# Designed miniproteins, single chains, continued (5), part 10

Each design is a single chain, and the fold is of that chain. pLDDT is the mean over its residues in the fold that is shown.

## One batch from the design tools (miniprotein)

Design m16336
Fold by ESMFold2-Fast:
Structure m16336 (fold): chain A 114 residues (1-114)
Amino acid sequence: MIEEMIDKITTVLNLSEENKEKIRNFVKEASKLKTDEEKIKYIKSKIKNEEVLKLFDDIVEGKDVEKNIKKLLGLAFDPEKSEEVRVDALIALLGLSLVNEKVREYLKKLTFDK
């Protein structure tokens, strides 16, 4: 199911095959980790964009979770943003979906209700 979610979202975002593979590998590796703390640390290591990192940290800390999820979605789906920023935002969202039920619910709606 998460692989199907990745394929649908990355296709909608028109990402390169290289970046699709990067996202698939990221989720595969993150899913192997046993604790939410290890997953969070790994996810943060894969995000380079400072704005995305701040939104990720705020969501992990429980700050304005819904508002910050919507901001990350905005970055991921903004055609004016570079593919690198969109990939970082998607990594943050997919990573958060492994540790946060609310993020998982939003991504399912985005993927299957379109």
Scores: mean pLDDT 79

Design m16337
Fold by ESMFold2-Fast:
Structure m16337 (fold): chain A 56 residues (1-56)
Amino acid sequence: MSEEEIEKARRAAESAGKAAELHGVDGEAVKERVLELMLAGKYEEADRYGVRALLA
């Protein structure tokens, strides 16, 4: 995975984590899950998980 892809994954994970915190969910857990999925190449699952956190 390129450094640019890793940086983009980190940014997306941080955004999802912050959104989760606004809804009283563990933002660190959400951040780690989104990052893990993106680094594993599971972009569809990461996107779905992140969107779910934003809509919660």
Scores: mean pLDDT 72

Design m16338
Fold by ESMFold2-Fast:
Structure m16338 (fold): chain A 53 residues (1-53)
Amino acid sequence: MVDELLEKVGKEMESLDSSQQFEASMRILTGAKYSPEQAEKEAEKELKKVKEK
């Protein structure tokens, strides 16, 4: 579920500022509008950015 995905990503992204968290959530939600797989890919991209910084 996209809600579960957003919660998991939100936890990992608590180190980012509110505007970056909001933008990441919007990208994931936009992906979810097309497919669950797209939402997952967007979430992975955002998580990877956090992990590599």
Scores: mean pLDDT 70

Design m16339
Fold by ESMFold2-Fast:
Structure m16339 (fold): chain A 63 residues (1-63)
Amino acid sequence: METLEEARRLLEEGRYEEAVELLKPILKEGDEESQKEAERIFLERYTRLDDETAARVAELLRA
């Protein structure tokens, strides 16, 4: 869970591109528990973003 903690830290620091890069492989190919935790971390932080940053992050997730 080191990767998930690092992603949380990056999101708290406003380093959204790096956090999304760490979370994408877990969301696509991680085990079920890791995927659920990554989704929870992402959604919890995503709801605190302004509209512009949220749109940017959504674009990164689609890539």
Scores: mean pLDDT 70

Design m16340
Fold by ESMFold2-Fast:
Structure m16340 (fold): chain A 100 residues (1-100)
Amino acid sequence: SKEEQLKLVQEINLTVINIVKAFYENNKEEAAKYLKKLQELFEELKKLAPSINTDEKLTKLENELNNLKKAMDANNKEAAEKYIEKIKKIIDELADEIES
């Protein structure tokens, strides 16, 4: 199950990369598709890793993705870079909690 949990975190990371790419391309349909997939992957992780606060991690990640989109729409590159760093930190923390 730990291997399955880590595989889900890898899929979450790839899904987030696809969301960010869709934001750069202004592709709202692709962004919505991957945001839905992100929620589904977190629901799967919640079932496999009930000791991890997946709801808190998903909420934080969705908030930072929303902040990133707003920064990108405002052409604020400095703010966008800060939100990308926060997004990476959330995913790294999720992987660390599974490895613990």
Scores: mean pLDDT 88

Design m16341
Fold by ESMFold2-Fast:
Structure m16341 (fold): chain A 85 residues (1-85)
Amino acid sequence: AALRDPDPLVRQRAAIELGERGDPAAVEPLLEVLRTEEDELVRQAAALALGRIGHPAAVEPLREALEEEEDETVKGAIRVALERI
């Protein structure tokens, strides 16, 4: 799966594509990326993708991720996602 590719640019692109597609099946994989991904840009892309999909099941996990996140850019993306849902 592209979200697990060794290249962070490939993972970032995969997260963006899932957000563009708006597929609710992508919510769980994107939340996993947001929780486990080492790369800030890939986490940012996952958060924005979750906001674009707009599934209410993402609200509580996004709030939890916001409390755990250290990077200000990713925190901003999570806040934007929460506003969209």
Scores: mean pLDDT 82

Design m16342
Fold by ESMFold2-Fast:
Structure m16342 (fold): chain A 55 residues (1-55)
Amino acid sequence: MEVIDLSDFTPAQQAALGAAVQRAIDEALKQGLSDEEINERVLATVRALAAAHAA
C-alpha cells in the first residue's frame, strides 16, 4: 500500500509528521472515536502533511 513515502522526508520533517500524528490521535481519543476513525484521521493528517512537504 503505497500512499506516501516517508523516506523522502528529512529527519526534521519526519519528526514534525510524528508530532502532528500524535496530536491527531490524542484529539481523537479525547472525542472517544473508534479505532477505524482514529486510523482515518491519522492517514488524513499524514497525507495532508506529505502533500505540503512535496510542494
Scores: mean pLDDT 72

Design m16343
Fold by ESMFold2-Fast:
Structure m16343 (fold): chain A 72 residues (1-72)
Amino acid sequence: SEFEELLRKGDEALKQGKLDEAETYYRKALHIAAREGDREGVARALSHLAEVYRQKGDTEKADAYAARAAEL
C-alpha cells in the first residue's frame, strides 16, 4: 500500500538522520490514513512523528503526537 511505502521511506530517512525528510514521509502517511478513516494507520503515523520530534529535541511536540496516538 502507499501508506506502508511512505512509512518505509520515512524509516529509511530516519535511519540516515534525515529528520525533515522522515517527517515529510510520515505526514504524507498520516494524511492518507486520516482520509481513509484508518484509525490504526493514524496512530502508527503519529507515533512515527513523535519519534522524529524526540530526535529533533522538541519534547513538547513529541509528547503531543504520542498522546494523540495513544487516544486512538
Scores: mean pLDDT 90

Design m16344
Fold by ESMFold2-Fast:
Structure m16344 (fold): chain A 86 residues (1-86)
Amino acid sequence: SLRQKLQELLEKARRALEEGDLRSAVDYLEQAIEIARELKDPSLLEEILELTDRVLEGAIERNDRKTAERAGILRAQVENLLELLK
């Protein structure tokens, strides 16, 4: 199911974050948001937002400009989706 695939992507993103692999984390989160658009579940979108914020903070601290830019764009997309559900 789409929900199961999304949960697997979120688990992979968390693992990548634990390993310090911010690039893989944002790759998984970019895939997750495409599924989240279909599910319209605010709790899952908030979970993506939390993980995206962690990637963004880590990328800024490491001066990883490309990952920070990707995470910033993703954050804006998640915020827009959450706003549409209100």
Scores: mean pLDDT 88

Design m16345
Fold by ESMFold2-Fast:
Structure m16345 (fold): chain A 62 residues (1-62)
Amino acid sequence: MDPEELEREVKRALALMYVAIGRKLAEKGDYDGAIELVEKALEIDPENEIAKEELEELKKKK
């Protein structure tokens, strides 16, 4: 596998982990913490559509 492809895959996986943890915080009512984690996901993978969608949903519920 191309090293650039591997790096992209790792970044995407890390970003999705941050989104998953953010969702758990939102379930507990911690929307500020959830937004912070999803923003970290977008710092890692700025083009991640799942993270972008999650951030917009969290901002609407806050």
Scores: mean pLDDT 81

Design m16346
Fold by ESMFold2-Fast:
Structure m16346 (fold): chain A 70 residues (1-70)
Amino acid sequence: AMDEALAEVAEATLELIREVLGIKQVERDYKKGKISKEEAEKMLKTHQKRRDEAVSRANEADARLAALLA
């Protein structure tokens, strides 16, 4: 149903937003001297990987929604 596809898009989008905000937070904390360069690099790699996974899920969910609207 369209509601299910919309829920999937919403969930994937929220996951993407969380990871993007996580990246921005790591950058901010590093600039403020709250975390080391090594810690920042480790956290950025983790968030970037999860962001890329969330983008893939969002694209899948969007494709399902588009198919329902066609």
Scores: mean pLDDT 81

Design m16347
Fold by ESMFold2-Fast:
Structure m16347 (fold): chain A 85 residues (1-85)
Amino acid sequence: SASEQLARLIGLALRALGAIYEGDLEAAVEALERAAELAEENGWLKAAEYFRKAAEAARAGDEEKAVEYLLKGLKAADEELEKKE
């Protein structure tokens, strides 16, 4: 279900946050890119765009922007899921 896919997306986002917290930006980028792919596969295109921006920020070492875009991505996915109901 779409709710199960959102739960998977949240799991990837939590992995990315943990990696950012630990300073493992390579792991954060991988998790954020997987989150973007999952969002795109579910048609959550705005969420996918934010997760890609989060991955770019993490790759640049901008942890604050990576977290900001990650949270925007989760909010966008939740709102896109609600609009499809």
Scores: mean pLDDT 84

Design m16348
Fold by ESMFold2-Fast:
Structure m16348 (fold): chain A 87 residues (1-87)
Amino acid sequence: LAGLLGGIFGLLAGRAALDSGNPAAVAPAIAAMITGIGAIYLADLGRAGEAAAEAAAAGLLALRAGLLAGSPLAVALGAAGLAAGLA
């Protein structure tokens, strides 16, 4: 559950950061989205520990992207993804 939720939050945060249009946020936002999809995939396979680790990584990347983009939504969603992955 934690990995799935964290992956979803990381994916949404990455999209929010991309929507800001800040070029510096593009690479970490794309990385957050890919890692978030990986967390969802690992959660679907029942690999809870790996899904949680990927979700935490996606949340951290999305948090960085949100800070670079100046997007409070991306920062909040990235922080939620990181918290879910660490739980």
Scores: mean pLDDT 73

Design m16349
Fold by ESMFold2-Fast:
Structure m16349 (fold): chain A 59 residues (1-59)
Amino acid sequence: SMERLRAAAEAAIATLRRLAEHSPADAAQKLREYADYLRSLGDDETAERARAEADAIAA
């Protein structure tokens, strides 16, 4: 279901945010890839959040 997919997406984004503490470049890249994946599923809202997290880490 979309609800289950969103819960999994939020958990994945949170995990990648933790990765940024040790590997910011890797975390930013994975968040961008995940954002593109979420957009392909039609979850534009969560995709935009993942992209914003990646941009903040890469800044």
Scores: mean pLDDT 80

Design m16350
Fold by ESMFold2-Fast:
Structure m16350 (fold): chain A 86 residues (1-86)
Amino acid sequence: NDKEEGKKYIELGKEYFKKGKYEEAIEHYTLAANSGDKEMRAEALYNLGKLYESLGKLEEAKKYYEEALKIDPNHEEAKENLEKLK
């Protein structure tokens, strides 16, 4: 189940992010972003954007928010975060 697999990777990525394990968080979000489920891919890209934003890597954050919006143009959180980085 591609959606369940993507969701699992996003949840693991969030746990690593909370622990300050950013490399492991990126790895797991990237696995979710490469899943077969569109919704989970958009969500993973949004979470990568938030992670890079938290690290002060604003150009990478913008890129990931833009990629999330290409998959899901109605992703409100990605729209809001991208607008704040303009």
Scores: mean pLDDT 87

Design m16351
Fold by ESMFold2-Fast:
Structure m16351 (fold): chain A 61 residues (1-61)
Amino acid sequence: SEKKKELLKLIGEILRLIGEIFDAEQAEKAGDPNAKKKLEELKKELEKKMKEMDKLEKELE
């Protein structure tokens, strides 16, 4: 179903964001002055995607 495809794509996006957050945390530890702001943006995007996933999962039940 189309909704299942959307769920799988969203899971893929969440996994990529987790990887980007990890990289940004390493950059912050390495002294990148922009890393803290990037981390906040990535964490907000992750929260948004996780809420979208929760909503879509409930529609598939």
Scores: mean pLDDT 84

Design m16352
Fold by ESMFold2-Fast:
Structure m16352 (fold): chain A 100 residues (1-100)
Amino acid sequence: DESGVLRLLQEIAGLSPAQARAVLAELRKLAEEEGADFDELLRLLNTPAGREALREAVAEVDRYLATTPVELSEAQRLSLLALEIYNRVGARRNEELGLR
């Protein structure tokens, strides 16, 4: 459910609608590159565990940005957030399936 994930990105990460769409586009690209099911990724993000993974991804990216000496563009920050979300949701799916 893309609309549900767009809402979560806006509410949890404080993103604008345009920024939320950019993160979704990067998540789709990451799923395609890894041969993962994008619809399954969206389903997982709409679960309580997925929402927790999203909160953890936002906190990790915020911590990284606060400590980095390099000024990142908006596109670079949104790509970093998408990658962190993808990795954390993928790890939770692997745990659900008994995989590493």
Scores: mean pLDDT 80

Design m16353
Fold by ESMFold2-Fast:
Structure m16353 (fold): chain A 94 residues (1-94)
Amino acid sequence: ASREEILALREETLARIRAIGEEHDVPEEVTEHIELVVGIVVHDIMENDLPVEEARRVLLRAIDDIAAQHDLPEALRDELKAEAERFMERVEEA
């Protein structure tokens, strides 16, 4: 994938995560923490040659940890993980 394609996918994914957060009245701190992890993972894929498969595992683990720390409903955790999975799949295909 080109750098431009990955950055566009990142922005689309961040917008979807924000929309989920707003719809479910999630604390802004939770949404911001997930956005930070997405940013770190994208940076590591682009600059540090992090494999997409490993990046996926890191991102999903981080969402599980954030959900546990903030006592998020299981359905909401799974919805956020589904968005992360879609993002990683599209990055791999791009």
Scores: mean pLDDT 84

Design m16354
Fold by ESMFold2-Fast:
Structure m16354 (fold): chain A 100 residues (1-100)
Amino acid sequence: SVGPLTPQQAVDIVQVLLESGVTPERILEAAKKKGEEEYEKVKEYMEKTYKELKELAKEVGPDEAIRKVLEKYAEESAKDGVVAQGVMAGIIKFYLEHNK
């Protein structure tokens, strides 16, 4: 569902989500209300995505890491909304911790 992105466009997406009130905590709360299995899967993808971003950012910097991770999970996220929520939560968590 994502076309070619620049690092700046990837960061802009994260900023728009944050300005809209989308946070890791709110994503996890919404998943928990739908059920334990969905909550655990969202949390797993969040933690996985966050770890991948931390490692990738050491090589390419934070903005390019966000862009690469968005591209990597684009097809899987389009097919599975639970994966999309977890990936988004992981990206937002990484962004908030790195831009302090």
Scores: mean pLDDT 84

Design m16355
Fold by ESMFold2-Fast:
Structure m16355 (fold): chain A 55 residues (1-55)
Amino acid sequence: SSSKEKEIKKLLEETLELSVKILDLIVRGEEESEEFERLREELEKKVKELEELLK
């Protein structure tokens, strides 16, 4: 359905945005920051949601 495709696209866009932010923190040497940990947890949650939709 178009509804499921839109949700997948939204989650994919959100995971890509989080990935870019995480990579920026790695480049800046901030891998031990609270912000880095928070973004990684958010990315993991979005990836799990995407996996469920792709079943």
Scores: mean pLDDT 83

Design m16356
Fold by ESMFold2-Fast:
Structure m16356 (fold): chain A 111 residues (1-111)
Amino acid sequence: MEKLNAEAEKLLEKGKEALKKGDYEKAIEYYKKAIELAQDKKLLAEAQLNLGRAYLEQGDYEKAIAYYEKAVELGDKKLQALALANMARAYFEQGDYDKGLEYLEKARELA
């Protein structure tokens, strides 16, 4: 539904503003609401990518990776590449350099 997608897009922007301010709990709340309202596969994938980013900034690398995996499943090649690059960052932050490099290579293949 066009109206629900417009509301989801507005929630994504509110989530991004909350994330910029370091209000990770509000960012997570806005992104979860965006996921509930999103009717478009691409918009849903974008919401999941941004939710992963909020968890990454909180240091919850396990949840960040899980939401990035969901974004890879739903997104176009550009969003998949971005999600894979963010998964690589999460693995590097955990000290798993082998997986970090593996996921960077996967992201590069998608351009």
Scores: mean pLDDT 86

Design m16357
Fold by ESMFold2-Fast:
Structure m16357 (fold): chain A 67 residues (1-67)
Amino acid sequence: MEKKEKALKAIKDAEEAARATGNPGVVETVQQVIDQAKKNVEEGKYDQAIKLAELARRAAEAFRAGQ
């Protein structure tokens, strides 16, 4: 799989995790990191985009689990 496709999948997974929290404030905060990941995809920085998207996903999951 091309690294760009991996980055886009990681971003989608992060967006799903953010929505699963059901908390608009958390969604907005996580979305800022997701937006940075999308910008990195546009700049061809796929490895950084994947790391940012995974960080966002894990943050959303940890926040939801901590509630």
Scores: mean pLDDT 80

Design m16358
Fold by ESMFold2-Fast:
Structure m16358 (fold): chain A 76 residues (1-76)
Amino acid sequence: MPSPEQAEEIERRVREAALAAGAVSVEVSVKDGVVRALIQAPDEAAARRAEAAIREVAESFPGVREVHIQVLLPLP
């Protein structure tokens, strides 16, 4: 289980990675080793890049057990 300090670092790093990958907005929470991210992306390609970046960063931290990502795309 990540410590509260590690949870804050995970949230920061995940948010940075998602925004760098092209996400428009990112909400991240870490609880009991579970990382939950809600991202808004301008298109499907940006969404896939952001998901990959989030997983890579989150899974690099010891104590992360699960990563859940929800993506919101603009309406057609």
Scores: mean pLDDT 80

Design m16359
Fold by ESMFold2-Fast:
Structure m16359 (fold): chain A 86 residues (1-86)
Amino acid sequence: MRRARVSVAYDDGGLADMEAELLEFTENRAVARVTRVLSNDGSPAKVGDVVEIENLAYAKGERAAGGPGTLSNGTKVGAGIVALDG
């Protein structure tokens, strides 16, 4: 199972950068569960949260999803999920 890096940005400028476990990665949706919060500035993001992104792009050797995202509390964010090897 691949690990993921997750970043989120709020309209008010709140930011979070996190490590996550990749739960789902399809053409239409990426889902990751936060395992560690690396940086959190004004964001409700926490360990155990699930981040969902509706739009994604594929890159050889590394999958990336970017676009509208939602935190487990229902808050909408701009988000990126990058699947990591190992």
Scores: mean pLDDT 70

Design m16360
Fold by ESMFold2-Fast:
Structure m16360 (fold): chain A 70 residues (1-70)
Amino acid sequence: SKEELIEEAEKLKEEAEKKGDEGKARALTGLIHLIRQGKISEEEAREILKLIKEGRLDEAERLMVRAWTK
């Protein structure tokens, strides 16, 4: 569910902030906002979360920008 994705993203964001990974924390913040604003589907949110987990932050950010401009 989208709620489970938000919970996972918030947990990962807290871990990223504790480790000083500012890029990952920002990407996770952006994903949480997109989900909460209803700007993204559950499938799109899962794809972006996967990219963030893999450290593919540039690719994740491009997908998030696209979601905001739909």
Scores: mean pLDDT 85

Design m16361
Fold by ESMFold2-Fast:
Structure m16361 (fold): chain A 110 residues (1-110)
Amino acid sequence: SLTLTQPPEVSGKEGETITITRTASGIDISSLPVSWFRQKPGEEKELLIYNNSVLAPGVDSRFSGSVSGNVATLTISNLKKEDEATYYAAVYVPEEGWVWGEGTKLTVVD
């Protein structure tokens, strides 16, 4: 079975760039497209990135995605307070469905 591991939390300063990484265990997922979602308190999960690096419609260009082997990286440039959320990596595995990372809570400080 596939397990996706993310750091439980990350913090950055307003105006800085941060990265959130996802690693995989159990199977080689380098061939499986990665999606990134965020969830703010009281809201549904919002798609940010799909197919490793494609911005979803309406998503700020400050967000970008990349993949190298079994490591996926979400990059957020020019951090804003509104970026505070929990960020989830996800992959769709044939015959299993969606497999989700445990989530990374982003805190933005002054």
Scores: mean pLDDT 86

Design m16362
Fold by ESMFold2-Fast:
Structure m16362 (fold): chain A 80 residues (1-80)
Amino acid sequence: AEELARQAIEYAGLAIEALSKGDREKALEYLKKAREALEKAGPQFEEAVKYVEKAIEAVKKGDSVAAARYALKAVELARK
C-alpha cells in the first residue's frame, strides 16, 4: 500500500512536470497511472483518487492550471 501510494505521488509529480512543458498526452498518461496506483493502494486513498480524476478532466478541458492544482491536492492526500 505505501509503495503504491509513493508510486502514485511520483506519477502525479511527472504529470505536473508534463503539464508545465505543454505535454498534455504525457500528463494524461501519468495521471492515469497515478489513479491506478492509488486504487490498488486501498480504500483509504479514495479521496486522492477523486482529485486525480478531477485533474484528468481538467487536462481534457485544456485547463492546465486546474489540473496541476488537483494533482497537487491528490499528492497531499496520498502523503497522509
Scores: mean pLDDT 85

Design m16363
Fold by ESMFold2-Fast:
Structure m16363 (fold): chain A 105 residues (1-105)
Amino acid sequence: PEDLRAHMISLARAAIERLLEKGYLSEEQAQELLALIPEAVDRAINLSEEERDEYLDALHEFMTLMKKKNPNISVEEMRDFNTVFQVLFLAKDYSPEEMFDYIFG
């Protein structure tokens, strides 16, 4: 649905902009992620049940790595980092470890 797609793109864009504002992303990283959002959203909407299970398992591993790096990470910051995960996993086929290295490497 067009409305769902537009809403998901808007939420993802806002998350990337917040992480840039907080200094977690460089300007170059933010521009790359923003450009990939439409592709990542389109892939997210079309995930099979098996692909969704794989996605959720990878997301859990990523969140575990984030919690180990920053045990005091807020729920809001974790949600924003989950957007980075979604974009890189779906649009660039990055592993949780590659995404962690993208942010902190």
Scores: mean pLDDT 85

Design m16364
Fold by ESMFold2-Fast:
Structure m16364 (fold): chain A 94 residues (1-94)
Amino acid sequence: AADLTEGARLLGEGVAAAKAGDLERALALYERAIALLERALAEDPDDAQALLLLAQAYRERAAVHERLGDLEAAAEYRARAARLEAEAERLAAA
């Protein structure tokens, strides 16, 4: 719960930083959010909320890389997000 809650909070701060144009701060916050959400998911692999928050973090990170002109990194992070979203959908169907 603590890693999930803190990961979600940092993700929200990262989104706010990106909207403000502070892309360096946004990336650092997304990196920290991803690490916490990955720890939450490692403890509970069936946590659909953790999967969806981690997918959102990768999509937001991809958007920043796209704004920086790093289209390859953006595509890789969007692919990771899509796999996490598919896993959350499979869990919802079970």
Scores: mean pLDDT 88

Design m16365
Fold by ESMFold2-Fast:
Structure m16365 (fold): chain A 85 residues (1-85)
Amino acid sequence: MVTESSEYYAKGVLAFWRGDYETAIYYFEKSLSLDPNDSFAWYNLGQAYYKLGDYDKAIEAYEKSLSIDPSNSAAKTNLERVKKE
């Protein structure tokens, strides 16, 4: 069974791969409204904000991802990179 949260996450990932970062943010936020403890959704939300140049929101999303899953090395690396800019 696919949950509604998982369907929104998949739509967000597809939009991100198409370079439609605003649509990706919309679907990742929808996914997170249903499942706020999805570390991957927070990480990808941060990536989408970073692509749009919204570094403050990217930092917040990466920090949320790491608070849920501290082993997410990609989120940690990207968070440190954004904080230096």
Scores: mean pLDDT 84

Design m16366
Fold by ESMFold2-Fast:
Structure m16366 (fold): chain A 65 residues (1-65)
Amino acid sequence: MKEAEELARKARRLGEEGRYEEALELAIKASQIPGGKDVALELGREALKRGDRGTALALYLGAQE
């Protein structure tokens, strides 16, 4: 649980800086941890709002794993 939260924090910071590829990698790692799927979905929604459909799709696919 703490690992997923830490990865979520780092992913959100990278997303804020426009580093979506790195944010995506961390979000996928978070989604593989129990409870991490919600983090990946949250970041996917945020990317979609910004028009980054590719990043949003990849985050949603990560949450399915």
Scores: mean pLDDT 66

Design m16368
Fold by ESMFold2-Fast:
Structure m16368 (fold): chain A 61 residues (1-61)
Amino acid sequence: KPSKEQLELDIEASLYYMKSSVYKLIAEKYEKAGDLKKAAEARKKAEEYRKKGDELLEKAE
């Protein structure tokens, strides 16, 4: 029971962390291209996904 629930939460958190990493990469590309507005939007999405991952890991405790 708990181990299966913890595994599911851990997998979901990992997916959100991967999404966060992808948006950080997108933000860096926009920043290098001089598109600071799109870079800021991508960083905001990265932070949102990071927070979602953290929330899921907290539930897995």
Scores: mean pLDDT 82

Design m16369
Fold by ESMFold2-Fast:
Structure m16369 (fold): chain A 71 residues (1-71)
Amino acid sequence: MEEEKKREEEKKEYEELVESAEKELKEQYEKAGIKLSEEKIKERAEVIAETAAELRKIGDEIQEELEKRKA
């Protein structure tokens, strides 16, 4: 029960990250004068969202370990 609920929340966060990354990438590429197809932007946004979620999880663990070592 708890695991299923956490998986649904993670999926929702992932979708929000994809949308956010998609908008950011679109704006940055337009400002840089680079025109990419929406499909390529979405594909890159999905990779960024997946990586960001994984890095956040790893970062939280590293930060917790560092705080324990400093204290």
Scores: mean pLDDT 74

Design m16370
Fold by ESMFold2-Fast:
Structure m16370 (fold): chain A 83 residues (1-83)
Amino acid sequence: GEALLARAEALLAEAEASGDPEVAADAAIEIARLALEVAKTKEELLRAIALILRAIGARIEGDLEAALAAAREGLELLKKLVS
């Protein structure tokens, strides 16, 4: 659990430091995929899938703030799932 959180936190930190919407969106997608892999209920799976779709949308639009928001929300979901 802790190793997944450390990876997700590192991805978010790299995304925030880069200022690059593509890097931020790729980080958000990866964090949401980590949440999807540890999700236990249908509702948790659907939340992770929704975050992947939001991150893909942010990547297509080149929206850094939307990508960072998706990455942060994905990290919060992952924290809840691994506790």
Scores: mean pLDDT 87

Design m16371
Fold by ESMFold2-Fast:
Structure m16371 (fold): chain A 92 residues (1-92)
Amino acid sequence: SLADLLERLRALVKELLANLQNEEARKKLFEEILGVLRELLALAQARGDSELAALVQELIEVIEEMLENGLTPELLFRFLTLFSEIAGLLES
């Protein structure tokens, strides 16, 4: 369900923020977050939720950028902003 995916995503983001300085844990958590986001994207697309699908796709791209080129304050801020917007839509 969307609620179960949001709960999983929130738990992973909380764990990510606690482990930002641990490169191995951070990379593993980003991969786990990508897994949840890909499930959420497929569900949004199946439901015709174009707004949710667009935000989830953008967050996937931000995480892929951080995995390829490293963590920056700008990418982390964009990640948190997009996560907040996705959470807001899922709670509505």
Scores: mean pLDDT 88

